# Designed miniproteins, single chains, continued (5), part 58

Each design is a single chain, and the fold is of that chain. pLDDT is the mean over its residues in the fold that is shown.

## One batch from the design tools (miniprotein)

Design m18003
Fold by ESMFold2-Fast:
Structure m18003 (fold): chain A 75 residues (1-75)
Amino acid sequence: GKRVLERLEKSLKRAEENNFESVKYQLQIFLYILQGNFDKARELVDEAKKKGLISDKSAQALYNAIDSAEKELKK
């Protein structure tokens, strides 16, 4: 749920605190999740990974957070 998203956001923010582009992607992903736009959230994770803004490990954690949020909001 929200706990997983908050922990992930804090961890990524600490790693990338001085990178505005990375922070912007994190915020957009989070906003899409809250809006129920899970496909767009996943697209942004893919884009951030492709641009080298996040690691494969961080991308996997974000996909897991999106999947968890989708299951909680749809049920």
Scores: mean pLDDT 75

Design m18004
Fold by ESMFold2-Fast:
Structure m18004 (fold): chain A 85 residues (1-85)
Amino acid sequence: MEPAAKKHVTVTDERATVALDKGIEIKKKNPDWEVTFKTIKDGEVVFEGVISPDTTDDEISILRRQAEKVDRRLEEEERRRREEE
């Protein structure tokens, strides 16, 4: 007997908070799915995580805080590069 594969979906965005929100929205509609969210900037993965069926609201709050921190770093990096150019 072959084990059934668990349903997995990947969402991507250039903003960590937007990628996380997309993942939360899919999880809300599909509570049995595992949702991988990735923040991709200039073709590179700068932040990623997984929202599983067992992910709590507290864990989502922590992920949101981490996503906001990532977005702030990306904005600072963009400002630095703009100033150096």
Scores: mean pLDDT 76

Design m18005
Fold by ESMFold2-Fast:
Structure m18005 (fold): chain A 62 residues (1-62)
Amino acid sequence: KIEEVRELTGRVLEAFVTDPEKAKEEAIRLAKFVSDEEYERVKKMTPEEAVELAVEILQKAL
């Protein structure tokens, strides 16, 4: 589970460098993998907020 979270978070961060909207899409995938509550939160966020949530999810999983 931690390996999947690391991989998905890495995709969010990589996408954010080139395309913030794509980073939000990857963050939605990560959030849905973790829980329905995180999924509902990330859908309402900006790309920047979604990246911050992805980092928070990774930190909690460590």
Scores: mean pLDDT 78

Design m18006
Fold by ESMFold2-Fast:
Structure m18006 (fold): chain A 78 residues (1-78)
Amino acid sequence: MEEERRERIRELVDRYLEARENDDAQTLLEVAREFRELFSEEELEELIEKAVKEVNNKPRENALYAIAMEARNLLATA
């Protein structure tokens, strides 16, 4: 991934984790929406597969997978 895009993903993961801790449903939806805008459907599938392969006890990897799944669902209903 490009450096700017990778940094944006890190920012979205951080916002997602903070929103989950604060039970901020509005921010969770906004993060998923922004994540959807960053990736095509094919790219979202690749991210999900990568997260499954590399999943570990690190919360950032699990959060990335959760965001990607939510963004994919938004694409399916649009």
Scores: mean pLDDT 67

Design m18007
Fold by ESMFold2-Fast:
Structure m18007 (fold): chain A 76 residues (1-76)
Amino acid sequence: MADTYHAFGVFFASLGNYLQAGRYFRKAGDAYFNVDHDLQNAIHYYQLSIQYYTLAGNTDEAARSQKRLDEVKAKL
């Protein structure tokens, strides 16, 4: 569930594990977008995912989260 993915994202961010934080924030965004159709929360969590993947130096995963963000914004 999105709330569980949020909790894991915050947990890994607190450990300095930005790669896992980015991963779990993207999973939260995916849950809001695909299950709940909550575009506003999906945008928020994809932005967090991009920030943490960028902090981790993983530009490929940041770009994948950006693509998901662009897809959600196209539905506004």
Scores: mean pLDDT 87

Design m18008
Fold by ESMFold2-Fast:
Structure m18008 (fold): chain A 64 residues (1-64)
Amino acid sequence: LKEKIDKLAKEANELSKSPDLDVQVEAGVILIELAIASWLYEKGDKDGAEEVLKRAEERIKELK
């Protein structure tokens, strides 16, 4: 899970370099979702972390 979060964070950081403001904003939202997923995972809420991670991954796929 941590490796997947790191990968998605790198993709979101690349998207944040986009000249499109809407893409930059969506990249910011994705980074916040990934931070929440990481926090839930550390707290022991693995199911909650996976649910948030799934949403972030879908957003990245739609944004690419």
Scores: mean pLDDT 79

Design m18009
Fold by ESMFold2-Fast:
Structure m18009 (fold): chain A 120 residues (1-120)
Amino acid sequence: YDEIVKKILQTISDAIGTIRRAIGIALQKKKQAIQAGDEEAAKRYEELIEKLREQLERLEQLQLDLLEAAKNGDIDKVISIISQAIDTLQEAIRTVTDPEVQQELQQLQQELQDLKQQLE
C-alpha cells in the first residue's frame, strides 16, 4: 500500500512538472505572437495558460489530499483522488497543443489508471 501510494504521488508530481513545462512553452509562444503583432494568437495562448494553471492548482491540491488520505489508510479516498487526477489529466491532454507534452500526459494518465486498478 505505501509503495503504491508513493508511485501515485510520483506520477502526479511528474504530471505537475509536465504541465509546468507546457505553461512555459505557451508563455514563450505568447511572447512570440505579441512580437509578431498576432493579437488573436496571443489571446489564445493566454487562455491556454489560464486553463493549464487551473489544472496545475487542482493537481497540487490532489497531492495534499492524497497524503492525508494515505496517512489515514482511507483506500476509498485514495481511489477517488486518483480518479480526479485522471480526469484533470484528461482535461490537460485536451488543452495542450504540443504533441510531445500531450503524449507524456497520456502516458502518465495510463500509469494512474493502472495504479487505480491495482487498488481496486
Scores: mean pLDDT 89

Design m18010
Fold by ESMFold2-Fast:
Structure m18010 (fold): chain A 99 residues (1-99)
Amino acid sequence: QELEDELIEKLVDYALKYGRSLVEKQPEEVAAFLAAIVAYALGNKDGLPDDVKVEKYDPKIAFEKALFDVLTGKISTLVLADKSSPLYQKVLELLKERL
């Protein structure tokens, strides 16, 4: 999916730009977190709150919304991210390539 690929690339770039040290220490956990954000943003696009629906996909908005939901205990990315999924593997591979 083209939108999935674009969102993965932008979220990986965002994580490397603002959280490189965390990616270096916990690449698998970061990949799981980003994969959960991608799945949330793409799978629940029409179910997103009205304040997020204005953007078709925006990796910053998707990241900030998912991060807020994790921090408030509404979503656990450790539970939502299936490490056997092709999405997780794709995100992890791209993170490791760009470290």
Scores: mean pLDDT 64

Design m18011
Fold by ESMFold2-Fast:
Structure m18011 (fold): chain A 66 residues (1-66)
Amino acid sequence: MKKVTVVADNDEEALKELEKVLPGSEVRREQSWVLTGDADEETVKKVQEKVKELRDKGYGASVSVS
């Protein structure tokens, strides 16, 4: 399991799409939506693909894995 942290613009649609690919994540609202959760390698790939998709749509989003 890898720890995944996603930071995204404060947008409800972006949050809903991210929650679908990282189920069971902890969600916090700061200046942006922050989602934190544990994920296997397959889930990490899905999160990275979703973040890239959101960026392509013009949302500010990033992901870190540790």
Scores: mean pLDDT 77

Design m18012
Fold by ESMFold2-Fast:
Structure m18012 (fold): chain A 75 residues (1-75)
Amino acid sequence: MSEIEKKQKEIYELIEKGKETNPEGAKQALEEIKQEEERLTAWLHENREKMSREEIEKVTLEHAEKVLEIVKKKL
């Protein structure tokens, strides 16, 4: 929980700063983040019933790490 919150805060701060310093990069990052969120949502909808709570937490953390990577690459 705290680790995911920390990554989400870092993502938010990078995007907000990016909107001021690199608006095109921020737009590209947000578009890729949207695509990853849609992919995760679809995958979880299909697989959620087959997964443990621990597996869902792991996938959520991996998603946050992926989003942070996208933001760092585009900004």
Scores: mean pLDDT 80

Design m18013
Fold by ESMFold2-Fast:
Structure m18013 (fold): chain A 58 residues (1-58)
Amino acid sequence: MFSDEELDEILNKVDVNKDGKLNEEELKLAYNLLDKNRDRSVSKEELELFKKYLEKHS
């Protein structure tokens, strides 16, 4: 499971405009960064947590 700091780091990297709204492009990039760490295998729970974090920032 990804930690809060890991999720925040990914969000910080993709949120280039930092207006609190993530575009589909930014969301796709964030998901791709998460998938890069397939060593942990992105589960539904991790995706749910990540989406929650995005909604909180968006």
Scores: mean pLDDT 61

Design m18014
Fold by ESMFold2-Fast:
Structure m18014 (fold): chain A 89 residues (1-89)
Amino acid sequence: SFEELVKELRELIEKLSETDPEFAAQIRRKLDKLEEELAKDPSKEEQVTLQVYQLIFVASLRLNEKEKAQKYSDKILELLKKQREKRAG
């Protein structure tokens, strides 16, 4: 499930050293699958919590995937802005 994929990715990030290619490869595979699931079902992206975007952002930084990290940084800022606007209204 999507939730299981998020949990597995979180557990792998905790074990990741930037010099460990095995854990880096596992994180990359799970990150790619998570992005594929979001792309196949736009409703899943609407259900994604701040924590899931933060997890993808951290994973991308640890893998030195700067473009992907920037993409999810922007998504986090947009989500925080929307949450702030809802509280102000």
Scores: mean pLDDT 75

Design m18015
Fold by ESMFold2-Fast:
Structure m18015 (fold): chain A 77 residues (1-77)
Amino acid sequence: SEAEAHYQAGLAAAEAGDLETAAAHYRQAIDLDPTFARALGEYLAVIGELKAAGRTALADELAAQLAPVYERQYPAP
C-alpha cells in the first residue's frame, strides 16, 4: 500500500540518520492510514531521538503535528 511504502521509506531515511525525512514519511503513512500503529510508534521514536540529541525545536514541532492525526484516528462522537 501507499502507507506501507511511506513507512519503508521512513525506515530507510532513519537508517541514513535523516530524522526529518524519516518523520515526514512516517507522518504520510499515518495520514494515509491513521490506524498504522508501526508508523505512529516510529514517529514517536523520532521525537524521542531528536529530544535526546538536543534538537528540541524540531521535536516540539513534530509533536504538535500529532493533534490533527489523533482527531482523525479517534473522531469525537
Scores: mean pLDDT 78

Design m18016
Fold by ESMFold2-Fast:
Structure m18016 (fold): chain A 79 residues (1-79)
Amino acid sequence: MEEEERKKREAERLLEEAREKAREIIEEAGKRGLELFKKYSKVSSSLAAGKGLREVGEGVDKALELIRKAREEAEKLLS
């Protein structure tokens, strides 16, 4: 088996795992953000939006960082 094929398979596995984890993080952040929005919307729509968007934003940042790290590892395997 060629080394390039092994490296490609490892890179694909790393990226797939990162994408799955990222998707899960975004999904959970979206649910929590929506719950915060609903909870605080009765008090202040501005506060509700701020709390909801912050939660989603943090989830997106975590997901992007996870994908970025996996991409760096995959690129190291392919180079």
Scores: mean pLDDT 80

Design m18017
Fold by ESMFold2-Fast:
Structure m18017 (fold): chain A 63 residues (1-63)
Amino acid sequence: MSVDEKRKQIVKQSIKDKASPEELFQKLLDLAEEEKLLSDEELEHIRKSYQDALLTQQRRRES
């Protein structure tokens, strides 16, 4: 299965499971890590940005 097919399958499954955007994003990052599409540095930067965004959103919603 190609990376493109794997990505489409993850998106399709996430829609079927009514996954949150956060869950979909995490699954796509896991695929990128598995397939070595991004460097470890790039993956770490994306993960950090995602965590920072989640914390900011959570604070705004609860404040």
Scores: mean pLDDT 71

Design m18018
Fold by ESMFold2-Fast:
Structure m18018 (fold): chain A 100 residues (1-100)
Amino acid sequence: MPSETELFLKMGEAIANEDWEGFIKYLEELYKKMESYSEEETKKAFGGAALMMQTAATKAKDEDLKKWIEEKEKEAESYSKEETLELLKEMIEEVKKKYL
């Protein structure tokens, strides 16, 4: 699998090209990688994923999705690693429903 840095770069490229299948694929790959992370690493990677999802929502002109992601990121501040991963999975499923 690609590195975390490479996954974020690929997500940015996919968003720029409106490649929603590629974007979701890289989010799912990041999620799988995060299963092996520490709590601190999980929180940091979650913040990056939330930023990429907000960027995707902005590109798609979906203000409701952008606000929803911002609200979920705030909720995650008090979450454990397990709760953060569960939330990220739910967020990926919502993005998938909207763009696939």
Scores: mean pLDDT 85

Design m18019
Fold by ESMFold2-Fast:
Structure m18019 (fold): chain A 71 residues (1-71)
Amino acid sequence: EKKFIDTFMEQVLSRVPDLPESLLNKLKKRVEEMLKEIEELKKKGVSESEIAKFLQEKLEQILQELQDELE
């Protein structure tokens, strides 16, 4: 789980290397919350396909918020 967060942050930094530390911290918190929600969905027996869609939607939301903050 934490390794996923680190990998995701590295990918974001590759696209936006001048990202401010404050936005990086917000992004980390968002990703941590996303992983927690995924774990809860797994415990409820939500299908793998639905979890995959949820993950993609959350990543898109985070990227959109980041883009809006950078504007």
Scores: mean pLDDT 71

Design m18020
Fold by ESMFold2-Fast:
Parts: C-alpha cells; structure tokens; sequence
Structure m18020 (fold): chain A 85 residues (1-85)
C-alpha cells in the first residue's frame, strides 16, 4: 500500500509539472480516462445500468473539482502552519 502511495505521489508531482501546459479540457479528459480504467476493473457480475455509470462519471467530475479546491485549501492551511524539516 505504501509503495502505491509513493507511486501516486510521484505521478501527482509529474502531473503538477506538466499542469503548467495542461488546459482544463485536457485535465478533464485524463480524469475521464482514469475513471474508465477503474470502472473496467469492477466485476461485470454487478448489474450496473449505463445511466448509473453516466451519473457516476458526473459525480466523479464534480468530486475532482471539489477535491482540487480542497487540495488548494489544505495547501494554504499547511502553508500558514510552520512545519519543521
């Protein structure tokens, strides 16, 4: 689990470095690709309706927007708090 977390942190760092050149449309497209890959890992034995997948993608879009705002808010809060190295 820790190895996955560190790999995720590395991927986030790379995404942040590339984000200077990423448009909002490109970021959304990447997010949708990630969602599609995650959905494909869900067992097909579960009866998901197409409309529920569309709703889930919409909710994830909103969640990504809220999470980005939340991350920015946390970054500001951490920036106000002096952390020893």
Amino acid sequence: SESIEKETERSVKLAEEQRENLTEEEAIKIGEEVVDRLVKKIPESAPYKPQMLESSRRLIRNYLKETMEGVAEISRAVGKTSLSK
Scores: mean pLDDT 52

Design m18021
Fold by ESMFold2-Fast:
Structure m18021 (fold): chain A 76 residues (1-76)
Amino acid sequence: SSELENSIKQTQNLIALVQREKAKGRIDPDVADEVIAELNKMLELEKNGVLPSSKEVARVVGKILRAIGDDVDRQL
């Protein structure tokens, strides 16, 4: 379905974002690895037809934004 295809693409984009921020030193490497592992589990469920809830997506996105924000504040 288009909803599932969009969800897969969004999860892949989030993985790419976290990997990029990790490479730039803008996120704690251990937090980045934990988030990438969570997103890969989400991606495997999506590939098997299981859509994440809006609450689950919001939780993971919030975790990413907080982790990146903390590292930016440290570099200022």
Scores: mean pLDDT 82

Design m18022
Fold by ESMFold2-Fast:
Structure m18022 (fold): chain A 86 residues (1-86)
Amino acid sequence: IEEARKTEVELSPEVEKTIEELAEIAKEYLLLEGYSEEEAEELAEKAREVLTEQAKTLAAIEGEEKALEELKKLLEESKKILEEKK
């Protein structure tokens, strides 16, 4: 089964939820920057994929707790940037 290696690094539901929140913030930020809804959604989806891969890599090297910490820092920074744009 092609899924056999997918279990090498598993992200917790909290990590996945944080990545989803980051993708939503990215989409809202891009819309405020003047991107179209289609462009903003595509870029946000790419950001989600990149964040997921980075979280898996960081979890494999430093552990899941460190990966979650870094994602939460990015989430707070992203929220601050978004508020400054409003």
Scores: mean pLDDT 76

Design m18023
Fold by ESMFold2-Fast:
Parts: sequence; C-alpha cells; structure tokens
Structure m18023 (fold): chain A 70 residues (1-70)
Amino acid sequence: MIDKEKALELIEKAAEAIEARDFEAAVQYASELNKLLGKPDEEQGEALWEALRAWDAERFREIALEIIEK
C-alpha cells in the first residue's frame, strides 16, 4: 500500500536524521510519520519521542515498524 511505503520512507529518513544528529529533520520526519499513522497510542508516541531524544535510531526504527506492522 502507498501509505505503508510512505511510512517506511519517513521511518528511514527520521532514523538517518537521528544518526546524523539533525534534530530538526528528525522531528520533522517523525511528525509527518505520526500524522500518517493517525496518531499512534500515547505509549507508542512517547516511546518514539524518547528514542528520538536519546538519538537511538535503532530503537526508533523498532518502535515505528511495530506500529505499521500487522
């Protein structure tokens, strides 16, 4: 589905920005991902934000992929 492809693209861009320590880009891509996912539950949303703040690209990918997987 096009929405899943866009979500994967945004996850990778956000993770790359986290790895590059580009906080503005990471926040922008994470926000776009959050809108695309229709606001994941509070726990998952907070976990994504904590991974971003910790510069943990691996954890960010893990959580985001879990949200889009079914």
Scores: mean pLDDT 74

Design m18024
Fold by ESMFold2-Fast:
Structure m18024 (fold): chain A 65 residues (1-65)
Amino acid sequence: SPQQEFDELLGQAEALFQQETDPDVRAQIGLAVSTGLDTMIRYGYEAGRQTLADQLARVREQRAA
């Protein structure tokens, strides 16, 4: 279900936040989670999941560059 997929991705993001040692990356993950939650509240679970996934992909891309 969209709710289950969102909850699973949120749990993964929170685990990444707890394991990350770089404070700048931790802040970016926290912002991604906050933005995903805001989108989920306003537009539903599928939109929130997509937003959270896109934000986390951006964080990973910046780390790889």
Scores: mean pLDDT 84

Design m18025
Fold by ESMFold2-Fast:
Structure m18025 (fold): chain A 62 residues (1-62)
Amino acid sequence: MSIEELKEKNLELVKKSPRKEDLQETFDRVYKMLSTQSEAVQKRGLEGLIKVLKSLIEEALK
């Protein structure tokens, strides 16, 4: 999966969240840090962020 596809998946999760503004800021902060790293680290970080965002959305629905 490409970095662009992983970014889009993260942003789609943010858009679906009831706390989309907080999750958008979290995504922006994490991506800013990851953008200074190698492509392999960016991919792993974005995949990890998808799992974190899914967990935060699930918690918000409880």
Scores: mean pLDDT 79

Design m18026
Fold by ESMFold2-Fast:
Structure m18026 (fold): chain A 82 residues (1-82)
Amino acid sequence: GAMAVARARRLIDEARKLLKEASKYFEEGNIDKAKELVEKAQRLVDEADRLVRAHAPDDSPLMIEVALVQIQVAVLKKALEK
């Protein structure tokens, strides 16, 4: 329902904030902190994906927003592996 969709939006926004912080720590050479923040962002976007798939139409813009955040998580995880 609408409340679940609103929760998914909040989770996406929080994941984006964590990814920005992770990028900053990565640039500063704090790899451990960057990894911690990326893992937190991954958990949030996975929950957002579940909520969007269960409660939003398949053509919802939120499906695209979730996919973009998932791509950003994957890119940062790969960068942190070297």
Scores: mean pLDDT 86

Design m18027
Fold by ESMFold2-Fast:
Structure m18027 (fold): chain A 75 residues (1-75)
Amino acid sequence: MYKLTLVFEDGSEVTIEGETLEEVYKEAVKLIEERFPNADVTVLIGNKLRVLGAVLDMELTGRKEATVEIAAPPV
């Protein structure tokens, strides 16, 4: 089981759990898109790359838990 904790700029946290890194990545991206439906494409791409980086680090290092900070779109 893998765990990825998403930390948002408002201080809220969400933990995504999955049996595979692919499942964790897909669930995290879906959550970010659902939380920020009107986000600028640049912000969405940036956050997807942050999640991908955390997932790849877990893959390469064998770590089963990671935390990633998610940028909110400007007001």
Scores: mean pLDDT 81

Design m18028
Fold by ESMFold2-Fast:
Structure m18028 (fold): chain A 94 residues (1-94)
Amino acid sequence: SLGQELANRAIELAKKGLEYADQGKGDESAKLMIEAARLAVQAAELGFGNDALKAAILSYETAIKAIQAGDLDNGMKALEVALEAIKKAREVLK
């Protein structure tokens, strides 16, 4: 489904964002996370997903704010929470 495709793309961008954050590239990480959050919001607006997708969106927003503030440790933790939540959402999107 379109929701599954959007969720899969958001997961891949979030993974790349984590890699950039781990390398200290906070600006590049934030840009990828903003795009991942946008795709997750689009999936939710199309009626796809569940509470896990909504939790992923909130966690992405938290991660973006932390990374932009220079708090890479808390940003990475929030990104990991977002990845877990969107993976759970993907399992119910077909």
Scores: mean pLDDT 74

Design m18029
Fold by ESMFold2-Fast:
Structure m18029 (fold): chain A 65 residues (1-65)
Amino acid sequence: SLEERFKELEEKIKKIFDKDTAERYINTLRSYIEGAPTEERARELLDSYFRSIDVAEKVKKKEKE
């Protein structure tokens, strides 16, 4: 479930950023999640990353308007 959720985050990041930026960002977030001392902490980090990506998506939509 944690890996499936992270894959959803990867797909969302790839839709918002260019390929090179998305790849660097995904690799950075993956390292933090893998480095988490507990699965519970990894889930908390993942939730915070989804929130950050939602903000980035809203900013990019405003740039088009």
Scores: mean pLDDT 78

Design m18030
Fold by ESMFold2-Fast:
Structure m18030 (fold): chain A 102 residues (1-102)
Amino acid sequence: MALELIQEIVKILREGGHSTDEIIDFLDRLIEIVKTSPSVEEFIKKAKELIKELNLKEEQQKRLEELIEKLAKVIEEKGKEELILALEIQRAFERMRRVVEK
């Protein structure tokens, strides 16, 4: 599963000052992009657009874009279901964190 790549994405967002709620929103939007993109190329375009909306520093944005390219390879090799499951697992961890931290 792509869980380790998603954990690195979440770490970058948290280091960039994003809250648990903002990270959950990002994961929800990324899941929707995976589900609705008809091609890997469209997934990459939509995911990079999502990253640009985050107003991160250039270095953090580049690191996230590289991780999106790696997630695209997971879709090509294993299909969408593996990536969706990994994203849903990470979202569940973030939702548990939100309950504790509020």
Scores: mean pLDDT 84

Design m18031
Fold by ESMFold2-Fast:
Structure m18031 (fold): chain A 72 residues (1-72)
Amino acid sequence: MGTREELRAQLAAEPNASAREWGELVINRDLEGLLELARKKLEEAGVDILEEVRAFLEEEMARVEEALAAAE
């Protein structure tokens, strides 16, 4: 058993480098890394919803941290 091990095995077989990078961040639950990658992709595309996406992800992360702190 190992959800991460199963996903990592599938990810290792992925030929697309960008998909592997994204998948690695998802598997590790690296929300900050996902935010940074999304920010770079949106910036490269010239899309102005970057601020909205960033605020949403940061708010979700902050809510998780607050819930964990309250549970202590």
Scores: mean pLDDT 63

Design m18032
Fold by ESMFold2-Fast:
Structure m18032 (fold): chain A 101 residues (1-101)
Amino acid sequence: SLAALREQLLALLHRFRARAPASLRPEVDATIAALEDPSTPAAAQLTRATAVLARLFVEGAVSPEEAEEFLDLLRELARLLGQETGVAGIDALREALRAAA
C-alpha cells in the first residue's frame, strides 16, 4: 500500500539521519516532513527524496545496499502515484550511484 511504502521510506530516512553529517540533517528533516505532509505534491516528495539520497551517498552516510533498498521503495511509490518523470529520475540516480560505487 502507499501508506506502507511511505512508512518504510520514513524508517530508512530516520536511520540515515542518525548517520548524516550535521550540515545535511536539515535537508533530511525537510524530506521527512514532505513525505509526512499529504499536501506536498508527489513530484516534490520524489525530487526531495532523490536529492537527499544522492547527498547521503556522497557523504558516506548510506551504503550501496541501503541506497538500492531506498530507491526500490521510492520507485514503487512513484509508479503507484503515476509519476512517470519520477520513475525515470529514480532510474537515472540508481545508474549514477552504481557508477560511483
Scores: mean pLDDT 88

Design m18033
Fold by ESMFold2-Fast:
Structure m18033 (fold): chain A 138 residues (1-138)
Amino acid sequence: MPLIEEALKKGDYDLASFLATMLAQYFVREGRLEDAEALAKWLEERGDYVSAAAVYNLLGEHYFKQGRLEEAEEYYKRAIELAKKAGEEMARAYYNLGLVYAKQGRLELAKEYYQKALEINPTFEKARENLEKLEKEM
């Protein structure tokens, strides 16, 4: 983590975010999920909430692909909370939570979270398509 720490000390949050995301993708690909979570916590402790949120969203996507919906939900919620602390909104994390709720059969919640994703990014095609499908099924 020396390169990420140096970027943060210099106020280069874009470089820190890029390096953190690359390292997290490496850890997830290698099955080193505890290392990815430790990286997210380390970033959070240093006030880099944007990079921490990105890592938690990546962990959520990993668990979602494995059908581990409860873990995916927790990681996506954590990503949203940290993004908000940084003054950002993550349309993709809201959309991903909508997918989790849809797979759990929680269709009203899925609809709510797809709507939240579209409020943040009105051009989010996948959120619009999934919302339209749910409205026809409800």
Scores: mean pLDDT 83

Design m18034
Fold by ESMFold2-Fast:
Structure m18034 (fold): chain A 65 residues (1-65)
Amino acid sequence: AVTKEVKKIVYKNGNVLTTETESTTEGDTVHKKTTNRFKGKVRDFNGELVEVDRTTVTESTIKLP
């Protein structure tokens, strides 16, 4: 089975995080793909505000009990 979920978060400072999660189950194994798009300003390790428009894709595989 395939399940898709989209969630959008707008922060008070105008930053936007969009998360799309797709889960596929095969037997005792769940494959999960999460796509995060972040647009806004973040503080770097020096404390400076930098503009970011970045998409990250994370894949994970979980074995069910």
Scores: mean pLDDT 77

Design m18035
Fold by ESMFold2-Fast:
Structure m18035 (fold): chain A 58 residues (1-58)
Amino acid sequence: KPNYTEKERQEIIDKLKKQGFSEKDAKVMADKYLNSMRGVPDTPESRERVLNRVIKSY
């Protein structure tokens, strides 16, 4: 599994909280996002696509 740091996870949580999600929901979504990213190249385009997919499915 990719070794994402807690700092990277927190940055995603903070971004989701700015979009209006609660901290609890942002944590669940961030974990789903990071797990989804393990199978794709880590590019800005992939990050945006995967994050949008997680938001739509939540």
Scores: mean pLDDT 77

Design m18036
Fold by ESMFold2-Fast:
Structure m18036 (fold): chain A 106 residues (1-106)
Amino acid sequence: MDPFSVLSKELAEQLVEVSDELKALLEEAVPIDTRVFTVDAVVGRILLWFQKNGLISVDPETGKNIADVSDSPLHPVLGRDELVLDEEVEYLIQKLFEAGLLREVE
């Protein structure tokens, strides 16, 4: 699995601050000692959270990795039941910014 291959280098390396709500969700997968991450580090932590909760499957027709977000805290943010991890990582990041869960930093 290489979801980072779909992020532009500039977006992947962008520094962001996570909200208290997003930090709490990400801490369920891995301990967090800071609020400031690169975008690719946030993506990696969200993917670990999906994996820990058993939400990732492989679509047998396309071979792509799918996250079932229908019952997740991210469903209201994403506005959809499934996320195609091999294609929709930028969509995920855009929705987190729109919801105020991520903020760009210097």
Scores: mean pLDDT 77

Design m18037
Fold by ESMFold2-Fast:
Structure m18037 (fold): chain A 63 residues (1-63)
Amino acid sequence: MKEELDQLKAALEKRLGPGEAETAFRQYLDQLEQYLDSKYKRGEITKEEYEKRKAVLEEARAN
C-alpha cells in the first residue's frame, strides 16, 4: 500500500505538475479514508487493521 501510494504520487507529479498532483493525490487519500471508515463502521475490518491503514494514509499526507 505505501509503496503504491508513493509511486502514484510520483506519477501524478510527473504528469500533472506539483499543484494539480497534490490536489488529485489528496482527493484520492480522502476517498480511501472514507472507504476504510465505512468498512470499519460495518465491522468488516478489525480495529488493528483500521489503525494500521489509517497510519499509512497519514504518512502519505505528511509527505
Scores: mean pLDDT 78

